# Designed miniproteins, single chains, continued (4), part 4

Each design is a single chain, and the fold is of that chain. pLDDT is the mean over its residues in the fold that is shown.

## One batch from the design tools (miniprotein)

Design m12105
Fold by ESMFold2-Fast:
Structure m12105 (fold): chain A 75 residues (1-75)
Amino acid sequence: VKMSEEQKDEIRLIVLKTVSEKKLSKEDEEKLNYLGENAYELSEEELVKKLIEILEKVDKESAEKIKKIYEEAQK
């Protein structure tokens, strides 16, 4: 099952909010912005795995939210 466009938008908004609210390293900020901007181009699996890996280090709550959205899409 693929994520809906609404679910992809929710993930994109979580990423943008994290980047705006958290003091990230330049590298992590650029990675998160890239993933957020290219959510529609990347595979759902690859996008979610990369987002969770980065966000778990700086914003565990946002990582858990993204994980939950992806899990719901797989049901």
Scores: mean pLDDT 74

Design m12106
Fold by ESMFold2-Fast:
Structure m12106 (fold): chain A 83 residues (1-83)
Amino acid sequence: SEFYEKLLEEVEERIRRIKELMGKDVTPEQKAIIERWLKRLEKLGYSKEDLENMTDEEIRELAEKIVEEYLKRLGVTLEQVKS
């Protein structure tokens, strides 16, 4: 499904961006975005240290979990968007 693939790509890109920013001197706005993402990841069982050490494969797995949670919140099954 184009919709599922687009969501997955967008979430993966956002995770990679947050990971990149965590090692840098960031603006207050960027820090607020990082803190919001870290709280979301903590809810899914991931710490800041976990994110810093994540491989590309683990980022993909995390993105899949985030997309599944998002779809569940919308009342849509993964099967409905993959079809």
Scores: mean pLDDT 77

Design m12107
Fold by ESMFold2-Fast:
Structure m12107 (fold): chain A 63 residues (1-63)
Amino acid sequence: LNEQQLTYAIGVVDAARDAGILSEEEANQIKTLLRQAHQSTDPEESQKLLEQAQAIFDAAVAK
């Protein structure tokens, strides 16, 4: 993730939390994973963290 992509993704997560789609705990977990993916220098680790963040988001939206 570049910095602009991270900022945008965090904004989407915060908006989903404010809309009641994500709990505060789910939003915080996703944001933590996004920040870890941004900080990772390993592309495989970054991709795995992004997939974990996406899975939490998708599960919440599917409700």
Scores: mean pLDDT 83

Design m12108
Fold by ESMFold2-Fast:
Structure m12108 (fold): chain A 85 residues (1-85)
Amino acid sequence: SLDDIVRELLEKVKNLSPETKELASEIAGLAEYIREHGTPEQVARVEEILRKALEEIDGATDEQVHNILKKALEEIRRILAEQEA
């Protein structure tokens, strides 16, 4: 589920920089918002984005994780923008 994926993300970044943890927290907040206000299709798309990010962060440096999460956040924000059209 999206909640399980978000929980795993927050757990994997807990020992990384404050900047990386802030990105993960922002992603978690947007994922919760999309779960409450988004369509089932949007929830599934966010799940796919975050699942791919989780695969990429295994063994990655803090800088690499930061860049991976920044990309994921940008993709999630694009999904959110579709609701405002």
Scores: mean pLDDT 84

Design m12109
Fold by ESMFold2-Fast:
Structure m12109 (fold): chain A 87 residues (1-87)
Amino acid sequence: SVQLSELEALAAEAVGLLNEVLKETKDVELGKRLSEPTRRLIAATEAQDARALAEALEELARLLEEELPEAKEVVEELRELARRARE
């Protein structure tokens, strides 16, 4: 079995949360706005850069909080993932 690094596991969890939000909202414009921070999330994971990963996760959480206030639980989960990336 392929083992994921800790950072890869955090990124995979974040991507899963974002995909669920997009599936439920069906908001194409939200998906476009999330694309750049998600690209940075993937790049940080490939670079094994925990700080960059945490920053990308915090930006995704902030964007969702602004654009989709009802997704408060997902926002809190993304912030928790960012905190774990710094540990």
Scores: mean pLDDT 83

Design m12110
Fold by ESMFold2-Fast:
Structure m12110 (fold): chain A 99 residues (1-99)
Amino acid sequence: SSHVLSDEEDEKVQKIIEEAFKQGLSPDEIAELLKKEMPDIPESILWSLDSRKEKQLEMLKKMAEIAGRELKEEEIEELLKKREEELKELEELAKKKAE
């Protein structure tokens, strides 16, 4: 990019983007926040950030899809196993209910 942010401006932009990502804001909402906090921000920086954000979001989505798929299968097995153990414990407690 032809425009370079100062260290202070770069840190502020990074914090705004990080908070916006945590809140699940859209690129347009992030751009509005950046313009609100830094009205004099160059448009070229906004375009660079939008492109960068989109690429990062795609990577995060792909990683979450892969992890979510693997985690869901493994977590379902673990949940089923835990329920079997809980039922076994409840059966043992039922034996004690006849005090």
Scores: mean pLDDT 60

Design m12111
Fold by ESMFold2-Fast:
Structure m12111 (fold): chain A 82 residues (1-82)
Amino acid sequence: MVALTPRERAVLEALGEKDPATAREIAERLGVSVATATRTLNRLEAKGLVRRERDPETGETVYSPSPAGLEALRAQAEAEAA
Protein backbone atom coordinates (compact mmCIF):
# COMPACT_ATOMS: atom_id res chain seq x y z
CA MET A 1 0.00 0.00 0.00
CA VAL A 2 1.46 3.35 -1.09
CA ALA A 3 0.21 6.31 0.95
CA LEU A 4 0.21 9.58 -0.99
CA THR A 5 0.67 12.96 0.64
CA PRO A 6 -1.94 15.57 -0.42
CA ARG A 7 0.66 17.22 -2.70
CA GLU A 8 1.76 13.91 -4.27
CA ARG A 9 -1.91 13.15 -4.98
CA ALA A 10 -2.46 16.63 -6.50
CA VAL A 11 0.57 16.19 -8.79
CA LEU A 12 -0.63 12.75 -9.95
CA GLU A 13 -4.14 14.13 -10.60
CA ALA A 14 -2.65 17.01 -12.63
CA LEU A 15 -0.62 14.47 -14.68
CA GLY A 16 -3.84 12.50 -15.25
CA GLU A 17 -5.38 15.65 -16.81
CA LYS A 18 -2.28 16.59 -18.88
CA ASP A 19 -0.10 13.62 -19.85
CA PRO A 20 2.77 14.14 -20.50
CA ALA A 21 3.48 17.37 -18.59
CA THR A 22 6.53 19.41 -17.60
CA ALA A 23 7.29 20.40 -14.00
CA ARG A 24 6.43 23.99 -14.99
CA GLU A 25 2.98 22.99 -16.28
CA ILE A 26 2.30 21.06 -13.04
CA ALA A 27 3.53 24.04 -10.96
CA GLU A 28 1.24 26.45 -12.85
CA ARG A 29 -1.80 24.14 -12.51
CA LEU A 30 -1.28 23.63 -8.75
CA GLY A 31 -0.15 27.18 -7.93
CA VAL A 32 3.20 26.02 -6.50
CA SER A 33 6.81 26.84 -7.38
CA VAL A 34 8.60 24.87 -10.11
CA ALA A 35 11.06 23.70 -7.42
CA THR A 36 8.17 22.29 -5.33
CA ALA A 37 6.64 20.55 -8.37
CA THR A 38 10.04 19.09 -9.39
CA ARG A 39 10.75 17.84 -5.84
CA THR A 40 7.31 16.16 -5.63
CA LEU A 41 7.73 14.61 -9.12
CA ASN A 42 11.17 13.26 -8.12
CA ARG A 43 9.65 11.60 -5.02
CA LEU A 44 6.88 10.07 -7.15
CA GLU A 45 9.48 8.81 -9.67
CA ALA A 46 11.47 7.23 -6.79
CA LYS A 47 8.26 5.43 -5.71
CA GLY A 48 7.66 4.23 -9.30
CA LEU A 49 4.45 6.29 -9.57
CA VAL A 50 5.60 8.55 -12.44
CA ARG A 51 7.90 8.16 -15.42
CA ARG A 52 10.42 10.79 -16.53
CA GLU A 53 11.07 11.10 -20.26
CA ARG A 54 12.65 13.59 -22.67
CA ASP A 55 10.28 15.32 -25.09
CA PRO A 56 11.83 14.76 -28.57
CA GLU A 57 10.25 17.98 -29.93
CA THR A 58 11.40 20.42 -27.21
CA GLY A 59 14.21 18.43 -25.53
CA GLU A 60 12.49 19.25 -22.20
CA THR A 61 11.92 16.78 -19.37
CA VAL A 62 8.30 15.56 -19.25
CA TYR A 63 6.51 13.32 -16.76
CA SER A 64 3.73 10.73 -17.14
CA PRO A 65 1.84 8.68 -14.53
CA SER A 66 2.85 5.02 -14.34
CA PRO A 67 0.21 2.26 -14.04
CA ALA A 68 1.09 2.08 -10.33
CA GLY A 69 0.57 5.86 -10.05
CA LEU A 70 -2.90 5.62 -11.59
CA GLU A 71 -3.72 2.74 -9.22
CA ALA A 72 -2.54 4.80 -6.21
CA LEU A 73 -4.83 7.68 -7.31
CA ARG A 74 -7.79 5.28 -7.57
CA ALA A 75 -7.03 3.80 -4.12
CA GLN A 76 -6.85 7.29 -2.57
CA ALA A 77 -10.15 8.31 -4.23
CA GLU A 78 -11.80 5.14 -2.85
CA ALA A 79 -10.41 5.85 0.65
CA GLU A 80 -11.75 9.44 0.56
CA ALA A 81 -15.17 8.23 -0.65
CA ALA A 82 -15.41 5.80 2.28
Scores: mean pLDDT 78

Design m12112
Fold by ESMFold2-Fast:
Structure m12112 (fold): chain A 68 residues (1-68)
Amino acid sequence: MSDEEILAEVEKRAEELVAEIRRKGEVDMEKVREIGRWIDEIAKSEELKEKMEKIVLTGLVRTLDELA
């Protein structure tokens, strides 16, 4: 899988997580942990891991700010 494909998959997973948080009004921490485990397994460089984590965190922060 290319870095571009990995980043696109991260964005998709982050969007799905955000949509579920909006629907339920709460953060499913198990799903957050699942995404984190997937990032740890797939990211072979620290730079890629940071980019992936930033995408997920950006989505979460925006959604939590809106719910607060």
Scores: mean pLDDT 78

Design m12113
Fold by ESMFold2-Fast:
Structure m12113 (fold): chain A 101 residues (1-101)
Amino acid sequence: MGDAERGRKVFEERLGPSHLTGAFVRLGTGANFTPGDLDDAMRRLVHGLPGTALPSFADLSDEQLFDVLRNGDGGVIPSLKGKGLSDQEIWDIVAALETYR
């Protein structure tokens, strides 16, 4: 799998709060993400977001997480492949999400 530290940086830099704002705003993090807000948001993505249509990441395998992130879910989660992220960068994000298990 990927590198969790690189995954956190890729998530913060390339995805930013704008692509996940709807889900993260429902968590009360707002639009101005700090490192602490990002940590909490990633943990809540893994454990699920109450009141959202997002799948529970806790119930997904690493391969299923990779597929959902790579191709998008047709809803809140954008296609990271469509944003130009490499498979390695996506695996790094999967590894980061695993640390928030």
Scores: mean pLDDT 62

Design m12114
Fold by ESMFold2-Fast:
Structure m12114 (fold): chain A 83 residues (1-83)
Amino acid sequence: SLDQIISDAEATIKQSEEIAKELLEKYPDNSTFKKYDEKIKELRKEFDKLKADPNVTREQALRMNMEAGSLLLSLVTIKLSLK
C-alpha cells in the first residue's frame, strides 16, 4: 500500500539519521561524514513535505524509498568498513 511504502521510507531515513549521527560523533571533523549528515537532513525535509502532501503518488513514494535506500546502503557500507 502507499502508506506502507511511506512508512518503509521513514524507517530507512531514521536508520540513516542514526548511522550518520554515530559516525559524526566518532569522527566530528570528517568532511565526508559532515556531507552525509547534510544529505540526510535534506532528504528528511523532502520526506516531510511528501508525507504532508494529500496528493502524493505511489511513484513519488517509491522514488523517495529508493533514494533513502541508496543513502542507507552508502552509510552502512562506510560503517562496516570502519568496524
Scores: mean pLDDT 88

Design m12115
Fold by ESMFold2-Fast:
Structure m12115 (fold): chain A 92 residues (1-92)
Amino acid sequence: SMRDRLDEALELLREFHKRFLTASREEQIALLEELKGRLLELFADHPELAAVVEHYSQAILEAIQQGNLVNAMFLLIAMSSEVWLLVRQEER
């Protein structure tokens, strides 16, 4: 169900957050690529959710490359919120 995919997505996002701040830059990029890939697999049949994941993943990558970890974390929260909102709209 979409709810089960949302719960899995939120767990992936929590695990990323837990590992991200203590990781090296190379590890942060690798963690983001893994997160993006797993989220895109979860939402492969939902182009609007895939677009949100792609948009925010690119913005987070750019923030990491610029050394702006505060912005990277803000974007991660924003992505989580938009994924949650879109899934709730899908349930209607």
Scores: mean pLDDT 84

Design m12116
Fold by ESMFold2-Fast:
Structure m12116 (fold): chain A 61 residues (1-61)
Amino acid sequence: SLRERAEAARRAGEEAEAAGDLEGALKHYTVSAILYALLGDYESAREAAARARALAKQLGL
């Protein structure tokens, strides 16, 4: 389901961030935000998008 994919992407982002893979974390959180938004879960989408934005800023993007 889209929800399972959104949750898997968020978990992958968290795991990548914990491992120091900031580019991987950015990609995973971005995917998670899009999938949560498609589900109408705007709270989870906003949280994932905020993490992605913080990582993009840290990476100089």
Scores: mean pLDDT 89

Design m12117
Fold by ESMFold2-Fast:
Structure m12117 (fold): chain A 104 residues (1-104)
Amino acid sequence: DLDRVLALLQEIIDAGEAGVSTEELLRLTEEALRVAGDDRELIRMVFGALWTALLMRYGTLPKALEAFREIVEELERRGVLNPLQREIAEERLRELEKLLEKYK
């Protein structure tokens, strides 16, 4: 599963760099999380790659954070996040919000 997750992480980053649609980033993230399952390290790597992709796409912390929140909320609405994945996503959102607050 590690090799498959790493390949999907690269696809997420490349997609962000190429400026693809939020729907494509959402789909790649969903697939990567499905492969990661309940592996805390893999889940953290997936959300890390998503954050990097959104920073590359939007170029600013506030816009990237807004897009990250929207993708997480959509994944939750679709029912694709398991409890651990939801916990890690919410933890990441809180960390990013605190970083943004420090620079404002």
Scores: mean pLDDT 85

Design m12118
Fold by ESMFold2-Fast:
Structure m12118 (fold): chain A 73 residues (1-73)
Amino acid sequence: MYQEINEALLEIQRLIDEGVPAEEALYRIVSERWGEEVAAKVVERFEQLRTIPGVDDRMAIGQAILQEALELE
C-alpha cells in the first residue's frame, strides 16, 4: 500500500530530474500503476495543490496520490 506510493514517488522524481514536466511524469507513473482514470484525477489534484502558497511540488505530488489514488470513491 504505502510502499507502492513511495516507489511511485521515486520514479516520478527520476523523470522530473530528466526534464519531464512534473504533471506529465506524475500521469505516466500513476497510469502505469493505477490506470489512466486515476492518473487524470491525480494530475488535476496536483495542479490544484501546487498553487497553494508554501506547498512545494514534492509535497503536492505525494498528497495528490494519497487523496486521489487511495481515497477514490
Scores: mean pLDDT 76

Design m12119
Fold by ESMFold2-Fast:
Structure m12119 (fold): chain A 73 residues (1-73)
Amino acid sequence: GPNDKELVIPAGEVLNGGLTGILFTAVSNAKSLGQKVTVVATSVTKEAEDRIKALGAELVRVDSPEAAADLAE
């Protein structure tokens, strides 16, 4: 609901060395509102992982897009 203090973002594959602009904006906005942010990805580069963690978000890796969707429910 709108008062939830945790945001789970299914990101799929994050392969381009950093967060996409939309993902970066979503994480930054949620953190500014005091929410815990978890990014769920099927694969990530080391640079993308480091950037997600530098923003104070948690990263969870899953084997399939279906598993990422289940964690976002």
Scores: mean pLDDT 65

Design m12120
Fold by ESMFold2-Fast:
Structure m12120 (fold): chain A 94 residues (1-94)
Amino acid sequence: SLEEQQRRKQAEQLMNDAKKYLDQTKEYTKKSIEAVKKGDYGKAGEYYSQAGDYAGQAINNATQATKLDPSYKPEADKIIAEVDKLVKEAEDAV
């Protein structure tokens, strides 16, 4: 139906946004860890905070995508697991 087509398109957009936020989480967790290694704890905290925001957006978008199209659940679960791992690695470094 038209409603099913609209839900699938919205789910695809949300999943694409989740992947983008996952990439931003990767970038900012890496920047946080590198700042810790350089002794810049202030900058490390700022990058960690930004990584946390992007992580939350990735999880939210992935979760919403699965509500609209359950076929995205395996991909969304992988994104959520990867986000959780990245945030924990950055937390352990700070």
Scores: mean pLDDT 90

Design m12121
Fold by ESMFold2-Fast:
Structure m12121 (fold): chain A 70 residues (1-70)
Amino acid sequence: MGERSLIANSVEEGVKKAKELGFPVRIVPSGGSKSGPDLIANSVEEAEKLLREYEKKYGFPVFIRSVGMP
């Protein structure tokens, strides 16, 4: 299976990709330009909330990854 991590450029895209990977998912900053924390989302609701806060504080893009298998 080739789907290990997906890039997201918006809250909407990040939530969609998290649903495709299945929960729990990890939200990871990409590009190394801003020091943002790795966040774990266990549901669509939590993913949306965390992605909205991430957009406000750190910006996009981010990676959405499965937590159980890196």
Scores: mean pLDDT 72

Design m12122
Fold by ESMFold2-Fast:
Parts: structure tokens; C-alpha cells; sequence
Structure m12122 (fold): chain A 66 residues (1-66)
């Protein structure tokens, strides 16, 4: 069974953002935690990402919108 919608893909996009912005590669656990925060409060987290990388923010929004 496949629980969750594009959770892994959101985690990958967040990892790409952190590599670009901070030069940091996120662990799988960190990717999952941050994806969870984005699912809970997308506007808050995506506003922060959009300031630095609007393309990545738009991709995450598209995944969350179905």
C-alpha cells in the first residue's frame, strides 16, 4: 500500500533547496520531517522557500495541489 501523496518527492525538493541555499544534504528523516511540516502549514514554509527559490516552491505547491 502507498500511504501519503508525493511525500518522498516533496522531501527530495526540500533537499535540493537546502543544498542550493545552505550547502547541506538532508537525511531521509529530516526530509520526511520537513515534508510533514509543509503538509501541515504549506503557506508558511513555502513562503520561506519561495524567497530563495521560487521554482522549487512552485513545484512543491503543484504536488500539494494534486
Amino acid sequence: MKPGFDHEEVGKLVNEFFKKKYGVTLTKEAQMAIAGFIYRDPDKWLAAIEKEDPETAAKIRALLAK
Scores: mean pLDDT 74

Design m12123
Fold by ESMFold2-Fast:
Structure m12123 (fold): chain A 94 residues (1-94)
Amino acid sequence: MIDLPTEKTLEAAIERAKEYAPGLTMAGVSARVKSEDGNVVTLEPVKTPKADNEIGEAVIRTQDYKQVMKVTSRWDAATGNALVVSEEDEIVYK
């Protein structure tokens, strides 16, 4: 697990995690983003792509599980990058 730069708000911490999700999913590396207001967001790769056009998945969640998002990305060997193909937000607690 790596620590990404601290953000000012929970929303900014979630956006930071989203920004890094495709690359960290490919690397199979978990990350954590803290907010200055005391929140923590975690990014956890659950499936790492191993071949061209293979799907990778990561989960971004707040420490209190009120916000959970799945990020699905596709490996593109021609560009050497992971391309986001879907983002699904879930509210675990109402």
Scores: mean pLDDT 71

Design m12124
Fold by ESMFold2-Fast:
Structure m12124 (fold): chain A 68 residues (1-68)
Amino acid sequence: MEADVYLALGLIYLSIGNLDAEKGDIQGAIESYEKAIELFRKALELGNPEAEQYIKDAEAKLQELRAQ
């Protein structure tokens, strides 16, 4: 299903963002979380409800980094 492809891509970018944040690459983490949120929103729009949980988690992480 197309929604599952977007969810999988979002999870990849979420993972990249988490690694960048751990390394102190704030800019890289922000870009990766923004891309993950975009992909998760697309997955949710296409009918994958699991994406909602990941959107909330990624948005929370992004807001923390933007506060730096």
Scores: mean pLDDT 84

Design m12125
Fold by ESMFold2-Fast:
Structure m12125 (fold): chain A 84 residues (1-84)
Amino acid sequence: SMEEKEKLLEEAKELERQALIYEASAEMGRMSKLIAERVEEKHGSDKEETEKLIEKHEENAEKNRKLAEEYKKKAEELREEYEK
């Protein structure tokens, strides 16, 4: 059915959009880490608190990166099914 194939393509496009959002969120997490490191280097005296914040930003960035990869893979699978 053309309607069923069209749904697969629309779902693939939506997953691709979500992947881009997660990629952007991962980059924001990376930037937040760099900002926290730089603030500590110039102005910070609470190294322990800053290290925990940096670790949290890195964990969040990695989580969003993995989600982006998962959504991309799902989109690729749907596109492959559409082309059958």
Scores: mean pLDDT 83

Design m12126
Fold by ESMFold2-Fast:
Structure m12126 (fold): chain A 73 residues (1-73)
Amino acid sequence: GTPPSDERVARNTKYAQAAKLILEGASKQEIKNTLNLSDEEINKLREAVLRGLEGEEATSGKDYSEEKEKIRK
């Protein structure tokens, strides 16, 4: 059968691109149109990105308040 690794790599790349768009403050509709992701996938990625920024704040002491505000909108 077709090796599943290529689909997994493509999916991981798509999710990385979605995370970048979320950090930029892109709308759910824009991310859907660009990457063909569901609302559920986008919501999970937003939560993951927010947790990542909170972890960076805790570890590095950097302020990511503006980035978090953009993602929450």
Scores: mean pLDDT 74

Design m12127
Fold by ESMFold2-Fast:
Structure m12127 (fold): chain A 96 residues (1-96)
Amino acid sequence: KLEEEFEKALKELREKYEKGELDIEKVKEALKIGGEKLLKAKDGIGRVLGLTLLEITEFEKIDMDSLLEALKTAFEKAKDEETKEAILELVKRSLE
């Protein structure tokens, strides 16, 4: 169920990006909030993703293809449910 929710949210994020309907400022806000949360994760995968997301927010333009790949890879490699939930929350927040 968590994996299915993540795949749906990630697909929606990609589709909105491809249609030019994505609010980049909302994405940056989600990356900052989610990145700060992930830096505190017990899972090293979560902490590494957190650093990457915060680094991305320092740039004027987001490489969305690299971001989507990083989110998918981190979700798949995450060892604990808390980290997976934090990544899913971040993706859902990016869609608001």
Scores: mean pLDDT 84

Design m12128
Fold by ESMFold2-Fast:
Structure m12128 (fold): chain A 79 residues (1-79)
Amino acid sequence: SAAKLERARELLEEGKEYFEKKDYELAARKYSQAVRLLEEAGASPETIAETLLNLGRAYQKLGDYKKAEEAFQRAAELL
């Protein structure tokens, strides 16, 4: 759906803004929501993987290394 792709792009931009502000909790939430919409919209594996890499980095900043590892593993499986 074009509407889901547009929402996912908005969430990715918001996630990046929160990450730059060092609000890693909100960044992770936005990236997680973007991953879901990208998957539902049938986005390319590369786009989903890039979003998962950003999600993993946000989790690393939060010290949630288990969730970071899970996100990075999911990204690697798509590439």
Scores: mean pLDDT 90

Design m12129
Fold by ESMFold2-Fast:
Structure m12129 (fold): chain A 71 residues (1-71)
Amino acid sequence: ALDAVVPALGKTLGEIIAELEARGYVVDLEKETVTAPDGRVYPLSLAILALELGVDPDDVEALSAKLRELL
């Protein structure tokens, strides 16, 4: 449901989708994927995780740095 709250972000799923779309991503809930403005396709779970960590989902270096901080 679009009103479902994602605990780590304190936002509803609808708000997360709106944030991704504002960044130029296309969200496909049936396939559980997002398509970036450059045409790359990522798992929706990875995009949500990147937003939870405050990093761009296509920035592998920033995501790796945040994961290193958490470990």
Scores: mean pLDDT 66

Design m12130
Fold by ESMFold2-Fast:
Structure m12130 (fold): chain A 82 residues (1-82)
Amino acid sequence: SEELKKKVLELIDEIYTLIAKAIRAIENGDVETAKKYIEQIKKRVEELKKLADEETDPNFRKDLKLLIDYIESVIKYLEEKV
């Protein structure tokens, strides 16, 4: 649905914004703030996973799952820095 695609794009934008904020917090040595942003990223990734499972377009669903895998790799990288 168009609403589903809009929600997906909003979550992706939020995730990338939070990744940028987490990186900045890490660069500034603010470990506690970085951890809070990482937790917020994880929550949005869980929402994105749910939407990916509900997606009826098989190509878009596959692309979303690949994107989720990449974001989870970024999360692991960030967690190693805090």
Scores: mean pLDDT 88

Design m12131
Fold by ESMFold2-Fast:
Structure m12131 (fold): chain A 79 residues (1-79)
Amino acid sequence: DVEAHAAALRALAATLDPAAARLLEAIALVEREGLSQREAAERAGVSPAAVSTGLELRDKAASLEELAAGVEAYVRARR
């Protein structure tokens, strides 16, 4: 269920760093709406390179918690 998955991601994002939450939203825009990495990045306020890395983290993650942890680590490394 795409709506349940999106709701779970939003609930998880509420506990995260705002930059990590934005990247999770960009990943969801690419996966759910079929937006390009550039369009999703523009809407979420992140770089296209961050979206590309986020999608790679998504492919490697076995759970939403692993994806969230990977996204947070990536965002912290860029600060």
Scores: mean pLDDT 74

Design m12132
Fold by ESMFold2-Fast:
Structure m12132 (fold): chain A 56 residues (1-56)
Amino acid sequence: EPTIRQLMERHGISEAQLARYLGISPAAVSNAIRADEAGVRTPLSERIREFLLSLD
């Protein structure tokens, strides 16, 4: 299962762009990526993952 970071790299989306698309702060995106990399699923990390997967 790809991480949020890997999905962002695959679609060429930066943390700043992702924050803009979702209407959240860049700090919230960074925190969600850290949680995802630590194997922790949060509502925000799942929302980000679903958004990136919708771009496939």
Scores: mean pLDDT 81

Design m12133
Fold by ESMFold2-Fast:
Structure m12133 (fold): chain A 109 residues (1-109)
Amino acid sequence: GLAFSAEEQARLTEALREAARAAREKGPEAGIETLRAKAREAAAAGDDTLAARLYSIAESLRLIKGGLIDTPEGLKKLDAEKFKEMLLATANIAEEVAEALKELIEAVV
């Protein structure tokens, strides 16, 4: 994953927590759409790195959910691979970002 400043990590953590809340209150698709909305806001503000990360997380979650519909035999493999990919992508980010991402994954998948 890309390295972030402390401010970028804080903004990412906030977006992940908002998405997790939306997923818990309104369902998994609301969580994914919250990430996409936050990615669009970041892009509009010129924060391309944050926007790219949020879009990447949203697409990983969408793919995990899509895999559950499209490929029943591959469910565990797709789920494990995408979960691992998302967690590894946060390896160089603060623990609070990793915890927020874990909460979002649990709320969506």
Scores: mean pLDDT 70

Design m12134
Fold by ESMFold2-Fast:
Structure m12134 (fold): chain A 107 residues (1-107)
Amino acid sequence: GTATKKPDLSGGLGEVGDITVEVISPTEALVTFKSSVPVTAARAVLANEKGEVVGQSDAGPGEGTTGTARITGFPGSGKYLVAVGGFNAQGGQVASALARDVELTPR
């Protein structure tokens, strides 16, 4: 399944628009977000309703203002907190956001 949420919190040089989380396998999810500033890399973290981290990404690609990160180890259906970071070519964080109550249904 796919969930799209507006960030509850956003920071850095850029504002983050909608955060989209797409479950692509029983153990993987793709997180995509739009930034108001260019990003060259993206990272994402998934936490459960208790605030426990249950999924993390390696650095994913940024294309213009779009960041994409793949989370592995996704634990299944539930409500999650999703945190995203966008980074510039120097490795500095230029955008960050989190969204709460993201409902995901894996397949």
Scores: mean pLDDT 76

Design m12135
Fold by ESMFold2-Fast:
Structure m12135 (fold): chain A 95 residues (1-95)
Amino acid sequence: SLAEQIAQAIRDAMRLLEEKLEAGDERTREAVEAFLEDLEELLDLLEREGLVAPLRETLEELRRFLEELRKRIEDEELRERIERLIERIERLLAE
């Protein structure tokens, strides 16, 4: 199903970013930016297709991942972008 594909894409994106962060690459900022762009597109698709309910558990997992990511990021612009995504997910989960 499309919901299963989106859930897997979110989990794969989280895993890939964690691997890149553990590697300590100088491109950490670029990796985080790419991850956030991919998530924004997946969330837009999820909302358009009305898939919040079947993806609730994945969204809760993603919210926790973003909260931990925010603690690891010192870049203010990226931190604010992460905070906006957390707020977006919380609004979706409240519906």
Scores: mean pLDDT 85

Design m12136
Fold by ESMFold2-Fast:
Structure m12136 (fold): chain A 68 residues (1-68)
Amino acid sequence: SAEIDALLAEFLAAPPEQQRALRLQISMKISDIILKTRKEHPDDKEYVEKLSAELFSKFLAAVKKYEG
């Protein structure tokens, strides 16, 4: 997702005082994307689960990279 990739890039470049707000913003955006995808693909649970895992894995990787 281009939107998530842009937010993750902003998160990695952000100073420590902005980290909490960006983590919350990213989590909310991922949740919104998942909810929208569930509505568009109501019978494709595997697709929704795969997308969810991919987005949260990207977020977790960025958090680990930032924390060192």
Scores: mean pLDDT 83

Design m12137
Fold by ESMFold2-Fast:
Structure m12137 (fold): chain A 60 residues (1-60)
Amino acid sequence: NAMKEKEKKIAEAGRKVYQAWKDGNLEYVREAAKILDLPLPPEDWSFEEALEYLRELVKK
């Protein structure tokens, strides 16, 4: 079931996003994007912009 695998990836990415928020470390946001096979946010983006980017991509 493709939906089950997607849910697992979202949960794992969510753990990375939580860690990024807790530590203020943009690298965890990039790790979350990699887990979801999403394009990486640019390094020049603020932490807030990177989180908004992931939020928008997860919505799709």
Scores: mean pLDDT 70

Design m12138
Fold by ESMFold2-Fast:
Structure m12138 (fold): chain A 95 residues (1-95)
Amino acid sequence: SKLEVEEKEVEAYNPYGEPTSKVILVTYTHDGTPEGDKEVFEKIYELLSEGGDEKQQEAAKRLAEAIVNDAKKNKKKEVKVELPGPEQLEALKKR
């Protein structure tokens, strides 16, 4: 599987802060193999659980499972997911 990570600016209404927020856009190609499913799951889980508590780690696991299952169910070749927080992008680039 191929995994690409980029920082994207999205419009967000925040009357007490910035009118836009930065998200991490993750694009992956689902190859339909168990190995590919595991690779994508592990990378998304790693990105979402970085610096999080136990509750965030559980949420990250559920979201990663949902993304992989959606790709399998709908037979998507490319999946794009927006993740909050630029810190996970820096962690991924260092690995």
Scores: mean pLDDT 64

Design m12139
Fold by ESMFold2-Fast:
Structure m12139 (fold): chain A 81 residues (1-81)
Amino acid sequence: MSPEQLGLRAADLTLSVASFVDDPEVSEKLRELAEEIRRAAERGDAEGAVEYTREAARVLEPYSPLASRQLLDLARRTEEA
């Protein structure tokens, strides 16, 4: 899978999980991070996509440890691609 495809998957996952977070401020931050990940992926900025994905995983950890782990795996795969 390309770095772009991995980044777009991370953005989609972040945006999807934001809708389940019952904290309006955290949900909004996750939506902003999803947009940053998507923009980085679309412009070929793999490093930026990884950084934003890791930040989203950190923000998401208290709400969904599973989704946080999935984001960290997508970031690792993007770095190795």
Scores: mean pLDDT 85

